# Designed miniproteins, single chains, part 74

Each design is a single chain, and the fold is of that chain. pLDDT is the mean over its residues in the fold that is shown.

## One batch from the design tools (miniprotein)

Design m2572
Fold by ESMFold2-Fast:
Parts: sequence; structure tokens; C-alpha cells
Structure m2572 (fold): chain A 94 residues (1-94)
Amino acid sequence: MEAEQALADVKAGVEYLRDEAIKRFDEALKRSVERAEKVLDGYVELIRGFGDAAARAYPEVAEEIRSIADEMADQLEKEGRTRVEKARAELEAA
């Protein structure tokens, strides 16, 4: 498989994991903020782990693969924590 195809496949996989994370995070947040935080942390770790595994499989583009995974994990963590803070503020107002 060509390096360009490997990068495209990794990006698609990371985007799939992000979308699944958001869906499961939103479902968990309806039950408890603490549960949502655990779901977020789990998917951030899973995305980084996926990036590391893919980088080992494709060493020629390993740095680019890790960059894609780390950027997506950081973005998901930032968005998720913002949603948690908003939910906590809404609970304090109730």
C-alpha cells in the first residue's frame, strides 16, 4: 500500500473514532458529567493508541500519522472539556 493511501486510511479511521466518541460522549452526558468525562478520556487514549499502532505499521510516514492522531485527540479533548464545563454550569444554575 502506498504511503499516501496509508495517510488517507489513518485520517478516515481517526475521524470515525472522533465521531463515535462525540456520539457516546453526548449519550453519557445525559446520564452524568463524570461518566461523560471517562468516555472522553477513553476515546482520546484510543485515538492516540491507534495513531501509534498505525505509525509502527507505516514507519515512512510515522511522524505524519502521529501528528494527525495527536491533533485529533487534542481537538476532541478540548471540545469535550468545553461541553463538560457548560453542563456543570447548567447543573449549578438548576
Scores: mean pLDDT 82

Design m2573
Fold by ESMFold2-Fast:
Structure m2573 (fold): chain A 98 residues (1-98)
Amino acid sequence: MDKEKILGIIANLLSLIGIVLDLKLLVEKAKELGNEELVKKLEEILKKAEEILEEAKQLLRDLEEGKISEEEAEAKLKELLEKAEELLREAKALFEKA
């Protein structure tokens, strides 16, 4: 039971890190295209995703310190992942329209 929750937390954290990396790649591609307005919009989305990742790291610290349960950490991390996935969808839509 506990192992499955820990693996779920790790998987969701890795997915969050992947989204931040994908957003960084989109910013670099927009720079290569010379679209300065697109770069600025994608950098704003990236900043929001990086803030979500920092919140996820704080959740893991709180879990390690016993301030929250594994169940609370998993639920909150899933919410953060869903927000980050929405940011990635928005970024991809902006890139495709440019």
Scores: mean pLDDT 85

Design m2574
Fold by ESMFold2-Fast:
Structure m2574 (fold): chain A 94 residues (1-94)
Amino acid sequence: MREEVRELIERAREYGEEAAKAAAAGDVEAAVEKARKMGEAAARAAEAAPDERWRAEVRDAAVEAARKVIEAAAGNEKAVEAAAEALTRALRAA
């Protein structure tokens, strides 16, 4: 449903922001956990998406969220890897 997809996209963005904040604070464990939740929410949004337009919005949200985590990670390999894996999961589902 359209509202369900919007809620899942919003959750993915929220988890991405939380992951970025954790990465910036040096909390790698929290950053990895939140990045995985971001990928899961984005994948669920893609699966619930009724058409290509909504899948494109999910992909855009996932890319934006992952980019913020990678930037905040400042080269922390575990946080960057978690964000990349989350993005890969979202893109495979879309």
Scores: mean pLDDT 82

Design m2575
Fold by ESMFold2-Fast:
Structure m2575 (fold): chain A 93 residues (1-93)
Amino acid sequence: MDEKTVQELEKLIDELKEAIKNKDEESVIETAGKIGEVLGMDPEEARKIAKNILENAKQIRTELGKIAFVSPELKPNNPIAAIISAILAEEAK
């Protein structure tokens, strides 16, 4: 991994945080795909994970409340879900 890759990852995480604050789901999904690519994941799988997390967050807030926000979405084997869930939790505070 080169120095440029580290700088790009930092930039992408900042972009992800802004997209989440702005509720721009399309930007969140696309940025998650780029982060996944940098982390060695399949970008399409990373986008799917991001989309599922956003959809689950909406459903939880409307049907179950915030209970499921504490759930195992932060699995070590799912870094995209961990990053997005952490940012969403931070934004909710």
Scores: mean pLDDT 67

Design m2576
Fold by ESMFold2-Fast:
Structure m2576 (fold): chain A 85 residues (1-85)
Amino acid sequence: SKDAAFAAAAQILAVAVRIEAESKSPAMRAALPGTVEAAADLALEARERGLEAAVRAVEEALRYAAESADPATAAAARAALARLA
C-alpha cells in the first residue's frame, strides 16, 4: 500500500540520518543536509497520512543528529525538527 511505502521510506531515511550523523567520513557528512531535508519532507507526508510511528522514527533520528558535536549537522537537524513542530 502507499502508506506502507511511506512508512518504509521514513524508516530508511531515519536510519540514513543516524548513520550520516555518526560518520567520520567527509562524504557522508556532506550528504547529511540532503538526507535530513528528505527525511523531514517524508515525515510531513507521513503525518498527513496519520503514520505516527514513521513520524516518530524520523523525529528520533533528527533529535539524535541535533545533539551532534558537528555544528553543521546539529543546525541542519534542528532546522528540520522546527519544520515538524
Scores: mean pLDDT 83

Design m2577
Fold by ESMFold2-Fast:
Structure m2577 (fold): chain A 81 residues (1-81)
Amino acid sequence: SEREEALKKARELKSAIAYTVAEQLLRGGASPEEAIKSAEYMKKLAERDLMLAVQTAHEAIKLIDEGKIEEAIKLIEEAAK
């Protein structure tokens, strides 16, 4: 399935934080494409600034738990710029 392929691609990133974000976005109802794109942003952010990546992941997961998927995705994208 596209969801299983997205999780496989997220695992191939070799970033625990990126994988966690992809898994949580998919759980919250994000598309496979959105979850992978966000995971790639999180990997890039973690390589540049690990503390900011951890803080961004925590904030994004809280938004996901509140059903604010689009806000979580936007937060991740903006932090990775």
Scores: mean pLDDT 88

Design m2578
Fold by ESMFold2-Fast:
Parts: sequence; C-alpha cells; structure tokens
Structure m2578 (fold): chain A 98 residues (1-98)
Amino acid sequence: SELLLRAIGLALRVIGLEFDLDLLLREAEAAGVPADVLAEMRALVDAAVARARELVRQGLEALRQGDYERAVALLEEAVAILEAALARARALLAAALA
C-alpha cells in the first residue's frame, strides 16, 4: 500500500513538473528572450517531456500488473528527468535575462 501511495504521489509530481515547464516557456516568451534561446529551451522541454511520458506509460503498465516497485522506479526516473530539464531551462532563462 505504501508503494502504491508513493507511485500516486510521483505521478502527481510529474503533472506538476510538466505544468511548471509549460509556465516557464510562456514566461520566457513574455520576457522577450532571444529566439535562439527560446528554441533551445523548447527543444530541451520537448525532449524531456517525451522521455518522461514514455516512462509514465511504462510505470502505469507496471501498476496495472501489480508491480509497484517497478512503477515507483520508472516514475522516479520520470520526475528526475523533468526536474533536471526545469533546472537547465531556468538557468538558460536567467542567463538570457542577465
């Protein structure tokens, strides 16, 4: 039961991180970040979201099979990828606005 609750929490964290990444891209556009930097940020976010979504798909399949340990591991990897992308995108935005 604790692994299932952890998997649910991680899935909610993935949703929150995808929302944060989308907000960051909209903030970068509104701030007038150079087109090349915005393109780099979009490419970074698109690649990270695509990889995270595939891991989430595999994690949900593991949950359906009752493999909660595998589901947690896959969802933790998805969260780590999105957190790394968010940190890098924030660094690109900060550098562009300096």
Scores: mean pLDDT 91

Design m2579
Fold by ESMFold2-Fast:
Structure m2579 (fold): chain A 56 residues (1-56)
Amino acid sequence: SAEAEALLAEGNRAVAAKAASIPRAELQRLHAEFYDAVEAGDFARAEALIAEIRAL
């Protein structure tokens, strides 16, 4: 869906912005949880995870 595509783009951008400053294992875990949320259609959780990644 357009919403899922937009969330995926936003989430991937948030992860990329933090790649240099956050341990890889922590970013990979959060990124995996984010993908699981999008695949499950849980967009509220996906948005919360993007905010959590941005707050790191």
Scores: mean pLDDT 84

Design m2580
Fold by ESMFold2-Fast:
Formats: C-alpha cells, structure tokens, sequence
Structure m2580 (fold): chain A 80 residues (1-80)
C-alpha cells in the first residue's frame, strides 16, 4: 500500500519503536527506492527548517497544506 492515514503511520511507528521516519523507513513503508525516499525527506526538511526526519507533526502539516487526509508516495515525492 502506498498511502496511509496519520493513525496508520502512528501505529507503524509504535510497532517499530520509532518516534520519527527516516528516508529508509519511508522507503519500506511506501515501497519506494531508498535513495529517492531520502531525497524526499531532505526536501521536506529544507522546506520546514527541520532535521532530515519526519515526525507526525510534520506529516500533519503536509496533509493540511495539500488538502488531503492520507500521506501518499506521490505527496512525499512532490518534495524532491
């Protein structure tokens, strides 16, 4: 599956004992190339002035700005 709600991502983080997603975590979760996922995270990090990791708060901001209710691979890749 290539799209997830914030609650689904929260459960994924909890299952893996994580509080944030790296490019490697996004590559696994969204079934995308790890190199591409890392660049997407870097693009989002640059936009928001944060470290190159994605928290639930950052993902919520992305969903609000894009007017969608699910985080998709396409949404993340739009930040390359």
Amino acid sequence: MKEYTLEEIKEYLKEKGLTELTGEDLAELFDIDERVAKRAVEGIAKKYGIPPVLTLEVLEKLLKEDGVDKVSADLLLSYL
Scores: mean pLDDT 82

Design m2581
Fold by ESMFold2-Fast:
Structure m2581 (fold): chain A 81 residues (1-81)
Amino acid sequence: ERRKKLEEEIKKMTPEEKLKKASDYQKRFNEAIEKGDPEAVREAAEELALIYKAMGQPGLADRVRRIGEAAAKGIEELKKK
């Protein structure tokens, strides 16, 4: 649901707006990690990846998804002990 709406929003953006949105999502991604919220980390990583893909950077999109998943799993492992 939210992903589909975000994809449609990104399609309407200029390159400059995409860069600003990427910066905002990078901040959200870092905040999610600091708060130790694995679901928020995955969500922010996916949102950032969608923007990178729309900017013609599919390699960065894949990298962000992998980093986000690894970070989220790390947080989950810390919570489990």
Scores: mean pLDDT 78

Design m2582
Fold by ESMFold2-Fast:
Structure m2582 (fold): chain A 74 residues (1-74)
Amino acid sequence: SMEEIFEEYVKELEKKVREVIKKYGADNIEAIDKVINEILREFLAKHPDASSEEVKELMERMAKVVKELIEEFK
């Protein structure tokens, strides 16, 4: 289901963002944004039929996780 697909991409995002924060710090927004854009690009390439609403939902879920990780490493 799309729900399970979203969970998988969010888990990959969390893993990669944690690695970026460990290497560059939680204040390196450019490095974090690069990871977000890479995950989104991969999703769009594998799911070109995804609706605008589904893309928005994935982006909102990714933004929430990134915010939580930045707060965790302050």
Scores: mean pLDDT 86

Design m2583
Fold by ESMFold2-Fast:
Structure m2583 (fold): chain A 66 residues (1-66)
Amino acid sequence: MSPVEKKLYDIAKTKGIKAAQEEGDKLAEEAERRATAAGLPDDVVQASRDDILKEGKKAIEKAKKD
């Protein structure tokens, strides 16, 4: 697992799915903010956000299955 996937998986198992979704949203927002601050193009900023959301969804689905 990536560090993000592992963190969100652990939150989903310990605090529940909703808590993991909320933390995933915060991490995606932080990734978007960091990419914007670094002067990256809008498409790269969007991809940075989407990558975190994708990892979060994967972690949550795995937590539901386990």
Scores: mean pLDDT 81

Design m2584
Fold by ESMFold2-Fast:
Structure m2584 (fold): chain A 65 residues (1-65)
Amino acid sequence: PVSPRERRERRILRALLANADALRAGRLSQKQVADLAGVSVRSVSAFMRRLGLARFEDLLRLVEP
């Protein structure tokens, strides 16, 4: 069973994976990631904080091989 928090985190991950090229090109903002994942900008920030990610660019590490 997946908790609502885990579902939200998975949605963020899927949005990043689907838009990895735009993220690498600097065309994605935290707001756009939040909108694509169906969450708030603060939810994206909380997700990053929970994973120990200090910068928005660190989200690329979640979509790297």
Scores: mean pLDDT 78

Design m2585
Fold by ESMFold2-Fast:
Structure m2585 (fold): chain A 90 residues (1-90)
Amino acid sequence: GDALLEATQAFRDALLSVESKLDPQTWQQILTEVSNALQALGDKDVEGVEKHFKQAEDLIKNANIPEEDKKKLLDLLEQLKKAGLDFLAS
């Protein structure tokens, strides 16, 4: 739905905005975990969705970036997770 697409775009834009502030390995791992969570949504795999969003959350929480950027990424990740689970439940 539109909400899931909008949440995905918002998170992607925020992640791109911190690429220069974050080590490449951690940045790629966050992108990979979010991509895996979105794939699990397509597969209707609730356990996979929760697992991969949790891994992305933990990577962001441990990232060496400004607290304002970290909070924004975590808020947008939570919105993306909610939109995905709402889409799966509908």
Scores: mean pLDDT 87

Design m2586
Fold by ESMFold2-Fast:
Structure m2586 (fold): chain A 106 residues (1-106)
Amino acid sequence: QAVESLITALNDSSPFVRRAAVLALGELADKHYDQVLEPLIKALNDSSQYVRLAAVEALGVILRHKKDQRIIDALVHASKNDSSKTVRLSARSILYVYGPLYGVEV
């Protein structure tokens, strides 16, 4: 299935391939939520800042339509602790836009 292939692609040697897989998994979250959520949260710890940024963006898309405390906690952690200023600012921006829908302050 597409989801299983994309989860496998998260282990690819190319950060470009891993980034594309993260973004595609985010788009499948409405139909395959339980299969995509944990892989997307794990992608926040990827070695490439570009893959981590894509994971922040994918989780932000999910938060627009579905409250999940695991996503909120993961984005709060990334906003404070990620080594990349761009990743921290992107996580904070998503929490600013969607966090108030769920009672989260940034």
Scores: mean pLDDT 83

Design m2587
Fold by ESMFold2-Fast:
Structure m2587 (fold): chain A 119 residues (1-119)
Amino acid sequence: MLTPRQLFARMAEAVAAGDEEAARKYEEELIDYVSRQVGESLRAVGATPEQVDEAVKRVRDAVRKAFELIRAGVPLDEAMEQLARDVRKAVSEALHAKDNPQGAASAGAGAGYRPEAPV
């Protein structure tokens, strides 16, 4: 199995070669790898499935951002450091959601908000 650094290097090579298909494949493999690592780490500390899903979503955005940095010509090490920071932030924000249970998503928020309809 390729390391994250090797996947990143392969993605950068594919981008430089104009191989969009290979670049997307390595991006997807990196997303899968990092998402799995974050998911396992969060489950190990007792995170809820909702926290894991939110962290995985943010991790996908972080990998996509790192991909855009590589395409913009940012050095590999800088793009990897940015990815590491964004992943740490995603984990922190997902865990913070546990401490704020009042943030129920709007599934059902349409019930009861029309007490007086002027017709």
Scores: mean pLDDT 72

Design m2588
Fold by ESMFold2-Fast:
Structure m2588 (fold): chain A 88 residues (1-88)
Amino acid sequence: SLEDLASLLGVSVEEAKEIKRLYEAGDFEGAADIIVKSIEKSVDLSEEEKEEIRERLTKVLREGYAAGISFEELAVKVRETLFEFQKE
């Protein structure tokens, strides 16, 4: 569901809906940008961290799309990628 997707990514339901739409449209950079901007609201990331996250997410999304993976399935890998940059 969109609620599960939003929870996995740490974004709002509306942001999750837009990210999924962009992914399905092949706009991987746009999808990655929304994800990065959403996490910036709760975490102050360096410019290097933001750029690395964008590049890695864009690659994950592009590869998943090429493999025919649904965004809901790919969201787990997106979450894992984001977790690498979340300092706990």
Scores: mean pLDDT 80

Design m2589
Fold by ESMFold2-Fast:
Structure m2589 (fold): chain A 138 residues (1-138)
Amino acid sequence: EKEKEWLTRRKILLAARKLIDEKGVENTSIEEIAKAAGVSKSTIYKHFKNKKELYLEARRFKLQAKYFDELIEAVKNNDAIRATATYEALRKYEELMDKIRKEIDKLSFEELQKKVDNAEKEANQVRDDTLARLRSLA
């Protein structure tokens, strides 16, 4: 049960991420995401309240996957500095995404996109600043 629901949610997020990356959120419909994910439109609404929530979670899923891969590679290479910088970036991103989630119903799609893009930029800056700081101490 739990695994089936998780796999369905993952299929929706992967389809949404791909379509939004290809043509933007404004040009991507719930119907197209449902078709690409192999699910019904009603199934999408069981997992996500609306298109804004789906967009936020698809962007979160994409960046979490990227940082998770970077963290795994840093650990495999015994690169404690890179691992710490990646972890701090992920923490900052999750903090900013949580703030956006709390105000999501008040935001236009344009405002939501801008806030999410800025959250990613701030997280990347935290990574770069942490790398510089830790390397100066080593």
Scores: mean pLDDT 85

Design m2590
Fold by ESMFold2-Fast:
Structure m2590 (fold): chain A 82 residues (1-82)
Amino acid sequence: LREKLERIREELIELAEEAIKVEDYITAMEAIKGVSRITEALKRAEEDRDNPEREKRILERAYVFGENKVQEIKRQMEITLG
């Protein structure tokens, strides 16, 4: 799950870079906010590593958020480019 979150974070960074290239700074900022939120969740999960149930819930919530954010950013970019 942590590895999946790191991949989502990397995808959001790539999406932010693409948005900056097309001067869509609003979409880039939203992608960066997503990166920040996932990074905070990974940090909280590390702090709660001795409570596996809490760690899992933090990571699962971040994963759902990240997947939805990636899809949202991709849709926004398709509108900007199309």
Scores: mean pLDDT 80

Design m2591
Fold by ESMFold2-Fast:
Structure m2591 (fold): chain A 60 residues (1-60)
Amino acid sequence: MSLEEVVKRLKEEYEKLKEKYKGTGFSDEQLLTMAAIHLMRREGAKGETVRAAVEKLLKE
C-alpha cells in the first residue's frame, strides 16, 4: 500500500470513527490514532507508513 493510499484510507476510517464516537469527547488526534491502529490491524499497513500518513494529515 502506497503512502497516498494509506492517507486516503486513514481519512475514510477517521471520518467513520468521528461519526461513531460523536459526543464522546475524543480528540481528533485520538480518533486518528484509532484509525491508524485499525488500518495496521485489518489492512496490514506498515507502522512506519501509517505514522508518515498521520503526520501528513496533521500538517494539513
Scores: mean pLDDT 76

Design m2592
Fold by ESMFold2-Fast:
Structure m2592 (fold): chain A 77 residues (1-77)
Amino acid sequence: DDVLKQAVRDATEAAKKAAEEGDINEVKGQAAALWYIEELGPSPEVTKLAREGYELAKKYAEELEKKKEEEEKKRLE
């Protein structure tokens, strides 16, 4: 339980740092890890933390993808 709580915190923090660096793939990877922990449902507390971390990482990934898509569209035509 404590190990999984630490894993959720580490994944959430890694997603935040990757988002600051513009690393979309790393943000998505951390979001996938958080989603997997939530799906496992090891305990209500861990599941809640994983859900919160996943929503945050998902938001970072969506924001980065939107910026990339807008830049790509402007560069193409």
Scores: mean pLDDT 78

Design m2593
Fold by ESMFold2-Fast:
Structure m2593 (fold): chain A 62 residues (1-62)
Amino acid sequence: AAAAIRAAADKLGVTLSDEVVAAVAKLIEKGNYEAALQLLMTGAGLSEEQAQAIVDAGVKAL
């Protein structure tokens, strides 16, 4: 999941810290997609569209 999250963020031109990537990957692996979206939107300042694209990429990599 972490590698897919980094790749999706890079494709969107977004820089995420390793800590944010690790936290989002753990939330996706637990099936807590709403918390992953909220962390990306509020913690990393992403739009809902950008956050959803990153979460979708992480889920597909499970």
Scores: mean pLDDT 80

Design m2594
Fold by ESMFold2-Fast:
Structure m2594 (fold): chain A 75 residues (1-75)
Amino acid sequence: GKEHTEKAAEYAKKAAELSTDPNAKKSALGAAQAGEEGAGGSAVAAGWYEARRLSTDPKAKEYAEKGAEYGKKGG
């Protein structure tokens, strides 16, 4: 529900802060926004997965993965 989407958004911000790749940052923030808007879990998960793949910082990858887990539960 909303609690899980809020957690996904928090992890998106953390992943974006650690990511130097603009595409990784955009994918993470886009996935969080889609989740907050009630988009389908598959679309949200795909965005998080791409953010995780594009991130170079191990913590950014970890936060993107956590965002994907919460996004999947929330939407």
Scores: mean pLDDT 66

Design m2595
Fold by ESMFold2-Fast:
Structure m2595 (fold): chain A 90 residues (1-90)
Amino acid sequence: SFKEKVEEYLEELEKILNDALPKLSPEEQKAFKELMELLKKYAEAVVNGDEEAKKKYLAEIEELIAKSNPEMAERLRGLLETFEEKLKEL
């Protein structure tokens, strides 16, 4: 099902992030962990068709990106765009 494919993709992303975290700075670790938690909530809203929750979590992701330095903001934006494109393929 779509839900099962989304959950599998989230598990793969979390594994990649956890493997990479020890190699990142404390600020990068915090930003990527915050993004991952928001992506999980956003994905749940997508699976449930909850348009209000989707808007809420997307706004929180945009706020996280806006408060980041330009280099980190670009990386977080790239991950969000990759994530949204992957959801369309599932």
Scores: mean pLDDT 83

Design m2596
Fold by ESMFold2-Fast:
Structure m2596 (fold): chain A 103 residues (1-103)
Amino acid sequence: MKKKIEELEKKINEYLEKLEELKDERNGKTAIYRAELAKQILELKYIEGLISEEEYKKMMEALDLLIELAKKNPEASLEELKEEALKQTKDPVAISIIESVVS
């Protein structure tokens, strides 16, 4: 598992650098990279046994929803994308990950 964890940490750093390049963009383009970063962090938490398989799946589905919405409306603000995503889920786990990504 050490090599997999190191790979995920490297990807996390790569996405953080990308987000720093895009820090003045608070729209769908930034939301895609924020969601991709969150997916790497969730994979790491799942490997470490910090979240259940069901929680992992729900969070990944919520992040995929954010990415889909952001691709359809790349000019939409992070707040608008949050509002649209939250209309499509009532699951507290999904809500939590969506809020963390768009905050």
Scores: mean pLDDT 80

Design m2597
Fold by ESMFold2-Fast:
Structure m2597 (fold): chain A 95 residues (1-95)
Amino acid sequence: MEEKLSSQDASRFTGLSIRYIAARIEGDREGMRASVRELEAFVKAHPTDGTGWAMLGRGYADLGELERAKEYYQKAVELGYEGAKKPLKEVEEKI
C-alpha cells in the first residue's frame, strides 16, 4: 500500500540526517546508532534508491565504520547516485 514515497523519501532522509547530526552534537552515541539503524531499515524498503544507500554510507562513516561506509557508498554509485563519489573517495582516504 505504500508505493509513492519520493516526496516522503526526501523528507525522511532530511529528518534522519538532522537527527543524526543533533545526536553527534549532544554526544548521544545511542542516538547516532539508532539513526543509522533507521536509515538501514528505510534503505531496505527502498533498495533501488541510490540516495538511501548514500545516506547509510554517511551514517557508518560518521560512526567510524569506514569499510561498511565504503560498501554502501559504492552501492549508491552503482545505482547512479553521483553525489556518493566524493564521500566514497574521502572514506577510502581514511581507511
Scores: mean pLDDT 74

Design m2598
Fold by ESMFold2-Fast:
Structure m2598 (fold): chain A 71 residues (1-71)
Amino acid sequence: VEELRKELAELLDEVAKELLEETPEMTEEEKQKALEIMEKNREESLKSLAPDEEKLKKAIESIKKALEESK
């Protein structure tokens, strides 16, 4: 379960970075604040999903596909 949580967290971090890089209109300060908000929401989501391995696996798979499509 912990490994799945870590993998999901890493994928969410990649998604957040990709989104911010595609938004050149934001200042560096605004990007940092957005990352902090995303990180907080990510951690809360991971805590809620932690008891359910099936939900974690599905979330990881969906995010991986989204990241691959973005390339």
Scores: mean pLDDT 67

Design m2599
Fold by ESMFold2-Fast:
Structure m2599 (fold): chain A 74 residues (1-74)
Amino acid sequence: DEEELKRIAENLIKFIEEVSKYLPPEVAKKYQEKIDKARKALEEGNYREAFKIAMDAASEIIDKYPEAVGKAEA
């Protein structure tokens, strides 16, 4: 379901943006670049690509920066 992929991608982008507030500026910039690519894919109607980019970025953040994730969810 393309529309479901769109909603998940939008939610993942929002999650990454919140977590990025608790990351070092250089790391936050890296994830902002990934978010920008995902948003471009959403704008172009490529929801599957947006989902993949956002999911890959979110998975990496959860693995490498769990403390930042904890702060964003509190």
Scores: mean pLDDT 85

Design m2600
Fold by ESMFold2-Fast:
Formats: sequence, C-alpha cells, structure tokens
Structure m2600 (fold): chain A 82 residues (1-82)
Amino acid sequence: LKPDYSSPENRAAAYALDLIDQGVSEEEAIKKAVKLLEEMKKAFRGETDPLTFLRQMGRTQHLNGKYSGEEIEKMKELLKKA
C-alpha cells in the first residue's frame, strides 16, 4: 500500500484540523492527534496489530489535500508543544 501522505506528522495535523472543523475543541483535537501520531509511529516499528494500523491509516486517507500546507505546518507546531 502506497499512502498519499508524506509523513505521519502531516496525517496527524490533518486529523486535528478535521476534528476542529467538525466542532471538536482545539485542545481535544490536539490530544487525539498526538495519540494518533504516537500510534502511527509505533505501527511503523511493528509495535501494534495490523488491523489497528489499517484503521488509523483509513481514518486519515480521505484528508489528503483537504488542508493547505500552511495550515498543516501550523498544526504540526501545536502538536510538537503538546
């Protein structure tokens, strides 16, 4: 499988932005995105089950291209501070 996203960080940032767009608070969206990012990093190391990994990949695939590079970079900075 070849995902369209370049990095787990971009996927997590897009996920946080999507949650905010759906009415989730910025604080809660960041917490959920940080958790997703950590889980994706563990998956790349083989530290999670394949079904959980595929579910997480599927949850973010539809967000490819939804947000601008500037929006993604700003959100990535917020995730680093969390």
Scores: mean pLDDT 72

Design m2601
Fold by ESMFold2-Fast:
Structure m2601 (fold): chain A 78 residues (1-78)
Amino acid sequence: DTRAETARLLEEAGRRQERQGEEALRRGDLVTAARHYFDASELYRKAAELSPDPERAEELRRKSERLRRRAEELLREA
């Protein structure tokens, strides 16, 4: 299923962005960390829309929302 495969690729891209955000945060680069967390949030939201599994889609939506809030917090601290 092309939709399911696209969802998986988007989720994987989201994880890469999340890791890059964590790396930037470890360096104290709050603005760069926030940008990566915003990108991860968007990728997880798109993955949730394409996921055929409602339970997985809900997990991805919650993760997207959490990362968006974290990014906003980092920008306020920057």
Scores: mean pLDDT 88

Design m2602
Fold by ESMFold2-Fast:
Structure m2602 (fold): chain A 76 residues (1-76)
Amino acid sequence: LEEKKELLLEALEPFDIPEELREAIRNAKNWEEFKAALEKLIAEYGLGLTVADVERLTRENLEEFIERIRQSLAQK
């Protein structure tokens, strides 16, 4: 889980994400808390992602999901 959190935080670095959201990600103790932090991030930035996308999240597809978040943040 820690490696996955760092992957997400690294991808978010260019976007000046508030410390509160970064702390929510860093402090997640399990997958449920990690998904909750992702849902907060998606809601905060109005990303083109849905709760269903977060529900489908697995350890195997997390890197792809992180790239989707990064792309959504980079788009205008």
Scores: mean pLDDT 72

Design m2603
Fold by ESMFold2-Fast:
Structure m2603 (fold): chain A 84 residues (1-84)
Amino acid sequence: GDPELVAKAKEAARRILEEIPEVESVTATVDGDEIFIKATLKDPNADREKVAERIKRILEEVGLEVVDIKFPDPNTIIVTARLK
């Protein structure tokens, strides 16, 4: 994979886990030119839209463009991003 994309994915995952208290775990996967951030929430009653906005902000601050956000279940947010 692209070393810059991998480095930005790791930094974004670290910041998401440290800065968003509602997040229990985060996994970043790189596939081609895209990053898939999977965040799991501590509480299914958490405001997923607000958590997704914070994830998007962190991704943008580390130099990534958010292209898609999915909510496959009450505890999961999947964000797709790529280099700007």
Scores: mean pLDDT 86

Design m2604
Fold by ESMFold2-Fast:
Structure m2604 (fold): chain A 74 residues (1-74)
Amino acid sequence: MAEELKKEGDELTRKGIEAMVAGDYETALAHFEQALDKYEEARELSKEDPEKVKALEENIETVRRLIALVKRRL
């Protein structure tokens, strides 16, 4: 379950980056916000595993930085 949510977050992050590179900041923002939700759900499901939580928190931080960059462009 948590691994699947992380993979979904990874795919959404990839799609967000593709949209951002293409200059489609609205689409990039939507994908990054969806990725953030997936990583936060995965983190909650993984909270008994500190190593998985740490990895997910790093992904969450990365996506939050990408969201901030995209919002600056809108």
Scores: mean pLDDT 86

Design m2605
Fold by ESMFold2-Fast:
Structure m2605 (fold): chain A 64 residues (1-64)
Amino acid sequence: NEDAINKIAEFLQNKFDLDEETARAYAQVFVNLYNNGDTEALERFRIVWNLTNEEYEELVKIVS
């Protein structure tokens, strides 16, 4: 879980030029949404961050 947050935060920092604190906060949100099975909120996350399907699937593999 902690490893997933760190990897997703790194992805967000690299793609969107976010600071570490902000990237970690959003990574935590993604992990929580996945663990809750909130598929609709995960799809909104993908759209809001303008992630490709490929990028989104990579993040899902990190948390699964």
Scores: mean pLDDT 83

